# Designs tried in a protein design run: designed miniproteins, single chains, continued (3). Part 43

Each design is a single chain, and the fold is of that chain. pLDDT is the mean over its residues in the fold that is shown.

## One batch from the design tools (miniprotein)

Design m9482
Fold by ESMFold2-Fast:
Structure m9482 (fold): chain A 92 residues (1-92)
Amino acid sequence: EEEEKIELLKEAIRNYALSFLVGEGVRKKYEEKADEYLEQAFGKDVTPEELERIKEKIRKYAEEVYHKAFVERMPSEEIDKFIEEKAKELLK
């Protein structure tokens, strides 16, 4: 379902963003969890090339989330709206 895929993609973006906040050993755990969410959302529905393209977009969105949250100090409510918007864009 589209709503379920949006929630999985939101979690993927959040986990990639969290990977930027933590030390190297813990970073891999967050990256692996983000990859699991992506496989659940798209792994059966897309080619390997398409999945890599989606991962590239999500990493970019995660970097933007990190910058907005920790450099620009954007409110958490606005960050959540941004994450949801980007998750929806990935389904178009």
Scores: mean pLDDT 78

Design m9483
Fold by ESMFold2-Fast:
Structure m9483 (fold): chain A 112 residues (1-112)
Amino acid sequence: SDAEFLRAVQALDKEELIRLVGEENEELVERFVEAAQRVIELRKKAPDANAILEEVELLLELAKLAKAPRVVAILEKYLPKIEEAVKAKDHKKAQLIYGQLVRDLNEKAVTD
């Protein structure tokens, strides 16, 4: 479910993410967790639009595998905006868009 997937994502729970997407996708889960941790660390120093794009692209692949259609729809809405920020080398804008994405995931993906 969208709610189960989003809880695992928020916790960076590798074991639960692997259960939801399948053991054949373990490497994708590991890449996502590493990308998410990189975004968190870089936010403290200097935001990085490329790091944000990588995390969101990996999250979209995992959401499709987990059959989380509400999460997929939200990610597909925000992905082009993040891509534009990367092209513009606007790291602050990418971080702002990412914050909006996280808020929408929390508020809309788990609500009926």
Scores: mean pLDDT 86

Design m9484
Fold by ESMFold2-Fast:
Structure m9484 (fold): chain A 88 residues (1-88)
Amino acid sequence: SFDLEATLRRLAAQLAAGNTGPVFDADLLVVGVYLLRGEKGLQQLMFTAAEKGKSLSNLADLKEVMKSLGIDPEEALQAALARMEELA
């Protein structure tokens, strides 16, 4: 099962350390999908990525899969950042 609090604390620590980049951005987007669409949204994301031969660890692939599911990557990013700030 997805541990939202543990994932957000890890991402907050990475941000504080300046350890950011495409992998960090991809992790934030996955958190955003969970916040917007819940566990079912994550399952749909993983299933659709597998069906399309796309990698959820690749930022461009992840954004393409999200858009195909009607999920705005920018909305997902903002949701993840807002929730991460609440735990700071």
Scores: mean pLDDT 84

Design m9485
Fold by ESMFold2-Fast:
Order: structure tokens, then sequence, then C-alpha cells
Structure m9485 (fold): chain A 62 residues (1-62)
């Protein structure tokens, strides 16, 4: 549900993983991630995790 998605996003963001994907998978509501059903904290955590994952990808390809 939404709470699971939020916790997954926060955990992924803290670990530098794909928080966006983690939130979507946990909530099984990919559209809700981009919509508004998910809380603000989950949305911000997912965005932060996405930036961290992007940085990790670029470093790996260097």
Amino acid sequence: GREEAQRAAERAAAQGDNAEGAAASAGMKILDYGGREMGREAFLAARKGKDAAESARLARQA
C-alpha cells in the first residue's frame, strides 16, 4: 500500500537506490507515485533516491 511504498522509497533513498522504482513496486501503484495518493515524504524520498542512483550510474560508467 501507500505506507509500504513510502517506507520503500525512504529506505531506497537512504541507500542511494532507485527510490522511485522501490516506491512503485511496494505500493503496486506506479501511477500513484506520479499522482497524489502517496504522501509528500515518499515523493521527496523517491526523488532524492533517483538523484543518488543517477550519480551512482555515472560513476560506474566513468
Scores: mean pLDDT 57

Design m9486
Fold by ESMFold2-Fast:
Structure m9486 (fold): chain A 92 residues (1-92)
Amino acid sequence: SMMEELEELIEEMREFNEEVEKKIEELKKNNASAEELKKLAEEVEEKIKEFQERLKKVIDEASRELILRAIGELLRLIGLLEEIKLLIKKKE
């Protein structure tokens, strides 16, 4: 399910955010070097790009599937209405 994939992505992003927040707090408490902070920044930037790409794919697929399903159901209902109208016309 696209909804499940989106929910899983959100959860993964949330867990990573919590991990990064804790890491930042630890680095501040330990008066970490600029080099260590830059390394964390680079790792976070790379993850942001990865999550953005995954989010775009999931959102696009979910939107497309939902639109197609909605259109399909509407077309089915319209077809049924046409059948009813034809039955009425045949009975006069």
Scores: mean pLDDT 67

Design m9487
Fold by ESMFold2-Fast:
Structure m9487 (fold): chain A 95 residues (1-95)
Amino acid sequence: HMEELREKIRKLLEEIRKNSAPEDEDGVRLLEHLAERARTPEQYEILLDGLEKVLKLIKENKSSREIANLITATALQMVGVELDEELERRRKLLE
């Protein structure tokens, strides 16, 4: 399951990189960083959904602002998963 998600993410990142405008370079780099940082199936599913939506916006020639907003939303969702896992780990240590 995770191997299939990783392969889909890799292919989407390659397609995003090939179709992105220079103005979106920072956003694309952030997406690549998020992919390297992802560890859980939930994070991979969030990233996969976010990447598919970003690619759609790029292909529809949507504004860099709309693309950046979606990338930011995806990043925030992934950070939320990391925070929840860290809090759960700490809770278990205090019991």
Scores: mean pLDDT 80

Design m9488
Fold by ESMFold2-Fast:
Structure m9488 (fold): chain A 81 residues (1-81)
Amino acid sequence: DVAAEIERLKADPSKLGEAARLLAEQGRLDEAEGVAQAALAIDPENAEAWEALGVVLRKQGRTAEAEEYFAKAAALRAAKA
């Protein structure tokens, strides 16, 4: 149950980036944006939160901004490798 999984992840501050990504994949864009912003307030280098915001922007037709957010997420992941 994806909805139950999202609610479990939202209860853990360290999992907010993962919750935001799942919300964005489910098309719950307003919730995904809010949760992703909360994750970034805790950790500005949370690659999953940047990726989730990219998905939200892409679905809103803001493709250029989405590409910038995906690039930021990719750079953060590469820096940790």
Scores: mean pLDDT 81

Design m9489
Fold by ESMFold2-Fast:
Structure m9489 (fold): chain A 80 residues (1-80)
Amino acid sequence: GKYTVEVYDENGNLLGKAEDEDIVLAALEALGIVKEALEQGKEVTIKVYDENGNLLGEATVKTLEEAEKFLSEIVLKLLK
């Protein structure tokens, strides 16, 4: 199955989307999008979906540390 990570700005505009069958690779790609947006002074909302379109997690973050913590928690829950 394919994981999808969507990154939105504070106005609900899609900034980017990371998709991979490996959740670690999807999370790393999404962190790149988040970092660029935060460096531009934006607040971002991150949404993570599984292959069936189920929402695995959502967070609104203002710092890269908050984004890394959120995505790490999702990755750790999916790695068995």
Scores: mean pLDDT 86

Design m9490
Fold by ESMFold2-Fast:
Structure m9490 (fold): chain A 93 residues (1-93)
Amino acid sequence: SVKEAIEKIAEELGLSEEAKKYLEKAYEALKEYKDDKEKAAKLVAEYLRKAAEADEGGAGAVLEAAAAYYEAYVSGDAEKARAVGEAKLEELR
């Protein structure tokens, strides 16, 4: 199940319980607004930002990169969003 997948990812990344709850909310937004991609992306970006703020470990940068991707997607700049996300992930190597 998706809940079990989120729990495993949270354990592997060392996410706090609060950060994990925001990831669950991001997933629920994707399900609820599957037919409204812009609204779904906006809500996912907001929840990923909150998850990054709640994270006590090194996963914050990954969550921020994902949030930046969805924020740029809402602005209509999906190619720049991808580039920003990839650059953030390279910084973690």
Scores: mean pLDDT 70

Design m9491
Fold by ESMFold2-Fast:
Structure m9491 (fold): chain A 93 residues (1-93)
Amino acid sequence: NAQLDRDIVVALLEIAAAIGLNYIRQHLPPEKAEEYRKKIRQKVDEAVAAINAGDTEAFRKAAEELRKTMIEAGLDEKTVKGIVDNLVAAAEA
C-alpha cells in the first residue's frame, strides 16, 4: 500500500523533527533555538512535499539538508546519520 508507506515515512520524518527540536530547545539559547527550529521545520516540510510528489531526488536533497542543519545545531553526527540513513531507506523501500 503506497499511501500507507508514505504515511509511515512522514511519521518517521516527524519523529526526526521532534528529536532535533527537543535537543535545540534544551541546549541552545532561545534565539538560536528559534532559528534552528525554523530551519528543521522547513527541511522536514520540503521532505514531506517530496514524498507526497514521489520526487526521490527532492527527498534526498531535503534529507541531506536536514542532516546538515541538525549537525550545525549540535546534534551528534553519528546519531543524525543513523536517523537520516533510516529515513532514506524507508522512503526507498
Scores: mean pLDDT 82

Design m9492
Fold by ESMFold2-Fast:
Structure m9492 (fold): chain A 82 residues (1-82)
Amino acid sequence: SEAAELERAKEELKRAEEWMKANAANLSDEHMLAVVREEAERAGLDTEELAEALREFLATADPSQLENARLAVALMELRREE
């Protein structure tokens, strides 16, 4: 069911938000780069191109964009820990 998948996605997002709040001080730019690089490698994507794009993003992003990026990394970390 699409409704069941949406409910599961909401639960994962809530867990990611809670994890991010608990670990916000530990989500350094280097940690985020490492996580994204590993996920890109697993997906068969160009890891160096994505790492450079992420470095540029981290250097230029506003606070709300950075919060969204940290939330995305938290979600990736939670999926890795499962």
Scores: mean pLDDT 73

Design m9493
Fold by ESMFold2-Fast:
Formats: sequence, structure tokens, C-alpha cells
Structure m9493 (fold): chain A 94 residues (1-94)
Amino acid sequence: SSAEIELEKRVLGLLSRFLRLSGELSPEETVARVTALGREVVARARALGLSPERIAAIFRRVSETVFRLEEPHLSPEQRATFRRVVEEVLAIIE
């Protein structure tokens, strides 16, 4: 659907922001900033009529794809920070 395509693009934008911020900020600041942006992405998806189940499924698929592609280029600290962001955003979706 158009709503799902918009969500996929917004999640990609969120994760691109993560990659930039994780190189500039502490892990704690990165989690806080990206989680706040994630809350906005989830709120928009809900406003478009997507169920929590569909939002979670799309977020998991996109984040898993980005992590797989970027993992070789990330430090161990950045990988751990990525996992924390994913957990925080999934908790917001529920």
C-alpha cells in the first residue's frame, strides 16, 4: 500500500540518520535521538491507519536488511547501539 511504502521510506531515513549520528554522538545520545525520531515515524504510520503488527513487521524487515548491509562497516559499539535502537522502537510500536 502507499502507507506501507511511505513507512518503508521513513524507516530507511531513520536508519540513515542512525548511521550518521552513531559516528558523531555517544551511544546513549544516539539511542535517545534516533528513538525520538522513531516515535515520530511510528505516530505517522498509526495516523495512516497501519496496525501495530504491520508497522513492526515492516520495521523489522527494513532494519534487518540495513543491519545486514552495514554490519561489516560498523564498530562493535555501533552494532550494539543499533540493536538497542531497534529494541526501543519495537517497544514503542507495541
Scores: mean pLDDT 90

Design m9494
Fold by ESMFold2-Fast:
Structure m9494 (fold): chain A 97 residues (1-97)
Amino acid sequence: AAAAQARLEAIRAEGAPLTAELEAAFAKLSKEEQEEFFRWARELEEKLKEGVPLEELAEEAEERAREAEAEGKEELARAFRLLAEILRKQAEMKKLY
């Protein structure tokens, strides 16, 4: 939980409006869906440390959103789509400075 929370805090500092929407979507998730989201967030942290591009991680988040939607987990799908948008904006910002 702590590592995933730290990542969400870091993203929030750079994209406050989107992270607020993600926090609201996350609050609507069941305990099981929150744990599923945090499992993927931990995998994202590991991949970022290994140098996987943010654009590729955004595509993985979109794929997770499609899987959640197919399972009828609409709020989880929304959370993953918001995360994908945040990751894409982070990738854009990295290229601008």
Scores: mean pLDDT 75

Design m9495
Fold by ESMFold2-Fast:
Structure m9495 (fold): chain A 67 residues (1-67)
Amino acid sequence: MKIAIIYTPKAKEDADKVEKLLREKYPDAEITRIEAKNGQEALELAKKIEEEEGIKTVVVLTPEEVL
């Protein structure tokens, strides 16, 4: 199973916590981290990855970046 964690620079510490939780829950999963410039880019990347590659994505944003 492959999981992509997409995060913004402001949410980097939260992305670290999410990665640890995902590794505990899915120890055999291949986890990749992708840094986006802002929340809009993070959401666009998540949609593209899910639609083109069928990979599960997790978007990590700060509360101020949630639409």
Scores: mean pLDDT 79

Design m9496
Fold by ESMFold2-Fast:
Structure m9496 (fold): chain A 73 residues (1-73)
Amino acid sequence: SEELEAALRAVRAGDLSVLAELPLAAANAIYDFLAGVSLEEALARMRERGFSEETIREYERHYRELLALAARE
């Protein structure tokens, strides 16, 4: 999404305040993505910690959008 792309650009530029304005799943996906945490590792940890399937699905959607954005650079 354009919002996720704009947020990723802002965080890369040093503006971490945008993470507080995003849905939690989106903010966590950006944080993990930039920290180098793999999608598989993040999903495994979320399942082990008992996150809802809805939250896991939203997180995965955002993370996959970040992968697609990075592939265009």
Scores: mean pLDDT 81

Design m9497
Fold by ESMFold2-Fast:
Structure m9497 (fold): chain A 80 residues (1-80)
Amino acid sequence: MQQLKLELIELAREVSELALEQGRPELSERVTKIAQKAVEKDDEELIQQAIGLLRKAKESLENGDLEEFEKLVKELEELV
């Protein structure tokens, strides 16, 4: 559990920073809040699902697909 929480937090920071670089501070803040809520729930399955969606979100940002990124952020918010 602690390793999964650390992986989630680190990945969320990377996605948040990348969103800021893309000029989307609102989405950056939403990603940070998602990570905090997922950690607080202390659910291993939910944390693993959140990590998977955050990896997809990172890939979308790296590919410049901001529409897919916003969709994935909404899916993450519904998950947590």
Scores: mean pLDDT 84

Design m9498
Fold by ESMFold2-Fast:
Structure m9498 (fold): chain A 58 residues (1-58)
Amino acid sequence: SLEELERRALAALMAAARDPAALPEARTQVDEYIASIEDPEKAARARASWDAWLAEVA
């Protein structure tokens, strides 16, 4: 489900915040979540938010 994909992305992002080696997996999980959002406007807003969070942990 979309909710499960979002939880996986969040867990991966939190792991990347503690360990930079987890960053590539976090990017992959975020991409999978965004790709599953059917509404293009919602997908674009989510992409901007998640990319900003990924940039902070990089």
Scores: mean pLDDT 86

Design m9499
Fold by ESMFold2-Fast:
Structure m9499 (fold): chain A 96 residues (1-96)
Amino acid sequence: NLKDYVGEWDLKDANGNLIGKLKINEDGSVEGTLTNGDPVKGRVLYVGEDKIILELEITTTSSLGQKATTRVISVAKFDKEKKTLTIVSSLVLEGP
């Protein structure tokens, strides 16, 4: 199941805008970068037929060098042919 999602994916919001790139590893860990340069780490929580649930941790660095971490659970629909994950809902667990 998870092996079908291993590799690089374009991350899109619910409106279809590109917001980042993610890599899903064979162990279910996730790493990537948002279009604004913010690094993303995470893990796959669930794999369905047309959706994946991700726990993501986004680190934002301010112009003054201060780091803030946002932790979210995101439900994304996948398109294997286009290599895209489209976020359809997110729950913020922790943020600045």
Scores: mean pLDDT 83

Design m9500
Fold by ESMFold2-Fast:
Structure m9500 (fold): chain A 83 residues (1-83)
Amino acid sequence: EIDKKKEEAIKKLEEALEKGSTDKEIKDLYLKLQEEIAEILKKTKGLTPIQEAMLAMKLSILKQMSDKEVVEEVKKLIEKYKS
């Protein structure tokens, strides 16, 4: 289930932050988790054109962002998920 995979991804990111991982390690982990989720969606459900465009845009933006900017985005994502 994709929701379970997203929850597991959030927990992994929280654990990495709590462990004191570097900004680069957090960015590398986040990109890897996003790519894994994308592959699961393509194999299992397929993506709608909107979902595919949003995912491609998100991955592209993340790759171009600084490590520190990605860490800030990850923290915001975790907080939003908690809410």
Scores: mean pLDDT 77

Design m9501
Fold by ESMFold2-Fast:
Structure m9501 (fold): chain A 61 residues (1-61)
Amino acid sequence: SPAEQLLDQAETLIANGADPDQVGAVLQQAIDAIQSEPPDQAAALRARLLALAQRLADQVG
């Protein structure tokens, strides 16, 4: 799914220590993409998004 691909990109960027602005932009795209996913998929993708957002917050600190 488009949302899953965007979350995978965000995870790769975080792992590589990319610019937080770049990671934030990809996460914002993922939020929009998740809204278009089926309910069952959206729940799992939302959980992954929150985990990645928490990791980003920890790295920026």
Scores: mean pLDDT 82

Design m9502
Fold by ESMFold2-Fast:
Structure m9502 (fold): chain A 65 residues (1-65)
Amino acid sequence: MVTLASIGEVDEELLLRMAGVEKADYTIQVSSHEEIAQIAKEVDAEEVIGVDKGAAILSPKPLEV
């Protein structure tokens, strides 16, 4: 499950494209960076891709290298 978490209103499609993701399974608007970190913990995110200071793509799988 891929989650997009953002502070305020963002261009969801642009952020997903920057991260190489076609669509998020869940999108949530938050009020702080601390809430983004809490969501990452709740979805058991192995990878967090920050696309702006106020937005992150959260994935349960680590980046393949």
Scores: mean pLDDT 68

Design m9503
Fold by ESMFold2-Fast:
Structure m9503 (fold): chain A 88 residues (1-88)
Amino acid sequence: KAEEEAKKKSEEAYKKTLELVESRKVHVTPENLKKRIEEYIKELEELDPEIAEEFRKKSEEILRTLDGAEAVAKIEGEYVYLKELAKA
């Protein structure tokens, strides 16, 4: 039940972020994205260090394979998913 809710919120965050970046309502530079990832890692580390490490590894893999709006949206989705799991 909690996992299904986390997946749904993650998918919603992905779609919302993709829309915002593609519509240029949010302008994300590679430097700003890296800073955001570091902030998310710190936040998750306070909740669960193991989940924070998983997020770091996933964000590195995303940046290796994706760029632009897709990378930003995927990172937001993973952050929301892992944050919901850490809170449960």
Scores: mean pLDDT 79

Design m9504
Fold by ESMFold2-Fast:
Structure m9504 (fold): chain A 57 residues (1-57)
Amino acid sequence: SDADRIKAGLEKALAQNDAAATAAGVAEARRLGYDRSDAEVGRLVEQAEAFLRSHGL
C-alpha cells in the first residue's frame, strides 16, 4: 500500500541520515494524509521532523 511504501521509505531515509529523502517522505505522508490516518506513519513523521530540525530544515 502507499502507507507501507511511505513507512519503508522514511525508515530507510532516517537509517541513512538522508535529509532530502526524509523531507520528501514527510511531504508525501502529509499530502496523502497518512500522518493523521496511520499511527506508524504519524510516529515516523514526528521522528523525521525532529531529525530535519537538527539539520536546520
Scores: mean pLDDT 86

Design m9505
Fold by ESMFold2-Fast:
Structure m9505 (fold): chain A 91 residues (1-91)
Amino acid sequence: LEELAEKVEKAGKEAAEILRREGDRQNNPFLKEAGDRVEELAKKAAEAIRNGDLSTAAKYTTAAVLILVGAGIETNSPEAFEAARKLAKAA
């Protein structure tokens, strides 16, 4: 489970970095805020995985993916959709 937790946490951090970088490039605070929230949720999902609570982990991972999809729709950012796909695949 630790290996899965590390993969989810890493994918979440990478997704957050993608959104923050794109937010900085476009001066878009919505993408920066979405990145911060995704990183927080991925961390909580990783903690749930380490505790063997896969149901709670799925809830946090799903919430993070939905935030990434929402950010992509609202800002027309293909990088946000790619980040959502990568995080979903890691889980």
Scores: mean pLDDT 79

Design m9506
Fold by ESMFold2-Fast:
Structure m9506 (fold): chain A 85 residues (1-85)
Amino acid sequence: SVRDEIRRLVEELLELAKTLPPEDKQQVEDFARLVLSYVDVSTDESLQQWLLDRTREFYRLLKEDIDKAKELMGQFLRDYWSLLS
């Protein structure tokens, strides 16, 4: 399921976070906790697909360009709160 795939990607994110400097690790862990909190309460398939797509992009960027990953996280927070309003 989309939900199970999101949980799997979050586990991979948390493993990757172990290799990062403490400040960057904290930001990745904060992102992971937010994604998991919403996956557990949301039954909206469109929102779950959006979370999956954003989590995949964040994971990709963390490996390729950490500065872009941090920018995406900021945009994710803004977009997410807008979707809940």
Scores: mean pLDDT 79

Design m9507
Fold by ESMFold2-Fast:
Structure m9507 (fold): chain A 69 residues (1-69)
Amino acid sequence: MEKYIEEYKKIVLEEAGSYTEGEFKTEKEKKVAAIVAELAVKAYKGELTDEEMKEIQSMSAEELLEKVE
């Protein structure tokens, strides 16, 4: 579970920028980080299916922002 969340965070943040806390340069990067955190909590609770987690891992930062909007 946690290894999957870590891999997912890495994939999303590689597209959005640096993972370093307090170094988020844009509102977009902050929003993506918030979405990743929310999805990580859902994955940890087992609320996401394997297919949903694979889909989310393949999503770009722009696609993740679109889901919030």
Scores: mean pLDDT 60

Design m9508
Fold by ESMFold2-Fast:
Structure m9508 (fold): chain A 68 residues (1-68)
Amino acid sequence: MAEAIAASVLAGAERLAEMARSGELSPETALWAADRLEELAARSPDPVVAQALLEAARRLREAAEEAR
């Protein structure tokens, strides 16, 4: 079920990234969320889930920088 969790994480990140670009989510909140995802990835024993969390964090950081 790691692939289902990974898909859900990435779908959530795309939604949050869109909200950050539209101004519905502050850049500061998006960066905070990215930091939390990186912490979760570091503690995840599943490499597929960890990779999805890192990719989600990367997308949120990019969206936050673009929103400024």
Scores: mean pLDDT 81

Design m9509
Fold by ESMFold2-Fast:
Structure m9509 (fold): chain A 81 residues (1-81)
Amino acid sequence: SEEIKKLQEKIGKLLKKAVDEGKSISIPPFTVTFPDGSTVTVEGASAEPGKEPKVPKITADTDEAKKHVAEAILTSLESSL
């Protein structure tokens, strides 16, 4: 969805900001299981000075679950950078 694309774009911008500031970021692959049994899989992300940032690829049973995990990643990066 467009909303998920916008969240991934924001994540990409934060990762670019990190490399512009000389920081390195690495997010390992992980899976989130929600109380309703639905799952979200994240294929990892990276940012390193002098290289193009890798935005995390998110797959899930629903767009709502994808959005929730993307927002959590964005918030975590904002608080870490």
Scores: mean pLDDT 77

Design m9510
Fold by ESMFold2-Fast:
Structure m9510 (fold): chain A 65 residues (1-65)
Amino acid sequence: SLEELAEEVVREARRRAPEAAARHPDETLLKWARKILETLRQLGVPEERLKPLATATLVRELEES
């Protein structure tokens, strides 16, 4: 599900960028991950690529914020 996928993306983002992720509450990170996943789906990214691409995008945006 999108919810489970977003939770996994947030978990991986926390592992890669723990300090940046700690600046945001869980609900904010989950909404952010869902928005990225929905955008990637709209762009036609295949299901098997969604998690790694969304994770990389979230990590990048966290470090830039």
Scores: mean pLDDT 87

Design m9511
Fold by ESMFold2-Fast:
Formats: structure tokens, C-alpha cells, sequence
Structure m9511 (fold): chain A 57 residues (1-57)
């Protein structure tokens, strides 16, 4: 599954704050399209940044 940071937070009805972005993306083990964990790239994230989620096992 692939979606923007803005779309993900809108799905959970959360405001676009760094705290909410970190909490949600860390909970889902979200990654950038290049495979970088979002936890390692929080300073590079914008609302338009596309993130990927691991496929369910």
C-alpha cells in the first residue's frame, strides 16, 4: 500500500503535526519509496511525501 503523509493522517482524522506523523508512520513501519524507514527521515518528510507500508505477512 502506498499513500502520501497527508492522506494517511486524514485517514485517522489527525492534524498534520510532526508528532502525529511520527506516531502513525512508526506504528505502521512506513518507509519511503527507496526503502528508508520514515523514523530515520522525519526531517525530510512533507505532507506530499509518498510512503509505503510492508505487505501483510
Amino acid sequence: MEMTVEELLALFDLPLTRENIRAVLTAFDARLPDGTPVADALDRLTPETVVRFPAPA
Scores: mean pLDDT 73

Design m9512
Fold by ESMFold2-Fast:
Structure m9512 (fold): chain A 80 residues (1-80)
Amino acid sequence: MAEIRKAREELGKLAGELLEKARSYFEQDPEKGKQVAEEGLAKVRAWADETVKRLGPEARPYAELVVGGFEAGAERILSL
């Protein structure tokens, strides 16, 4: 549990930082902000998959929760 909890916290923190970066870019240039959000989503998905590969199937629900949260946040940015 400790490893899964730490990975979830780290992945969530990285996802939040990437969303904030995408939002900041979107305020200056919407097209650039959209690109940063798309790149961020791909990165979060890759890190989520790596986390599940490293920690096993028990980590999947937590990884998917973080990916889903990022997708929702990115969709809001892209629809501004």
Scores: mean pLDDT 77

Design m9513
Fold by ESMFold2-Fast:
Structure m9513 (fold): chain A 69 residues (1-69)
Amino acid sequence: MTLEELKEKLLASLPKLLELPERLQVGLLTREVQYVKETFGEEGAKEVLEFLRENGLPESIIEAIEKRL
């Protein structure tokens, strides 16, 4: 999976994800961003977090993910 394919997958899933409890949003997204960090490095993880921020992911969720990385 390319970084662009992963971003597209996350974007498609965002509306459903945002309906979940915050704890589940953090858990699921931390797993995805951790995969990005392991596969594409720290810069890839940063790019995905910025992409999610630009597409409406709340700052509280982003901060919670960053604390787990």
Scores: mean pLDDT 83

Design m9514
Fold by ESMFold2-Fast:
Structure m9514 (fold): chain A 84 residues (1-84)
Amino acid sequence: GETVKKLLTNYVLRIARELLKDTSLSVEEKAQRLKERLTPILPPEVAERIAQIVKDAYEEANGDVDKAIELASKRLEEFIEELV
């Protein structure tokens, strides 16, 4: 239901924000670690797509974490709505 989708989106955004703020990680490493954190609870193909959405948002935001999270949030809500 809607509650489960909201919880998933919020969980992803929390991990993404933590990883995007980590200046010791490359963009590729940020995406890979997000995927690794999601694969225990989501199918690998879904985790890969979520990681790619976050990576694309971060690149479009030119490394601005807050802007990246705003872009990723909108795109993740749209993607997760289609997973039913």
Scores: mean pLDDT 84

Design m9515
Fold by ESMFold2-Fast:
Structure m9515 (fold): chain A 72 residues (1-72)
Amino acid sequence: MKELIEQLIKAVEEGAPLEKIRELARKYFSSIPNVSKGEADRLVDEFVAMYEAGEEGRKALIEQLKKDLEKL
């Protein structure tokens, strides 16, 4: 899980292609205990929407991922 969050942070920081962001986000949310497939799909869509919102959205995602990493 930690390695996956770190990969996702790096991909967001580097401005990776949307397909790669979606793939990594799906792997991350699907790895969270007690998250259903439908919930993971919604979280991926929200993540992708924030990523596409530009710099402010990407910064918010990086901050949230860093907080998630600290909880592990």
Scores: mean pLDDT 82

Design m9516
Fold by ESMFold2-Fast:
Structure m9516 (fold): chain A 76 residues (1-76)
Amino acid sequence: DDVIAALREALALAGAFRRPPSDEALRGLIDSLPEEVQRQLAAAVAADPARAALDVLRILVEHKAGLEESDLAAVL
């Protein structure tokens, strides 16, 4: 899944995890985000896969509440 791959790279760039979380855990995190944020992530990955990780990181930073979700504990 391109969105999962981009999210993993974005979180690695942010230094959020010392080891890659599972695809299931990352999917759970995405599903916990507001629907508008999920749409922005999917659109960014579809528009330019080469920039996907940076675009995902930017979207998550702008929606900082998504990085503070309770589901983040399940990804750690």
Scores: mean pLDDT 65

Design m9517
Fold by ESMFold2-Fast:
Structure m9517 (fold): chain A 79 residues (1-79)
Amino acid sequence: SSIQQAQQQAIQQARDDGEARVRAANARGDARVAELRAQGASQREIVMAEADETMRAIGYSSDMIGRIGDIRRQGEALL
């Protein structure tokens, strides 16, 4: 149905957007860790930087899952 097609498209868009945010966060984290290592930063500074970007990526993943869940519930309510 047109409703099912619209729901599938919305879910795919939410997934693409969420995955792009997670990839960007991971890339920033990797770049920051590499920079800190090159500058002779302490192990504590490196671990803190890794933890910060990991938590950010988890947040984006959670937001994506929540949005997909909302789209599915809205679609089910229309059936």
Scores: mean pLDDT 82

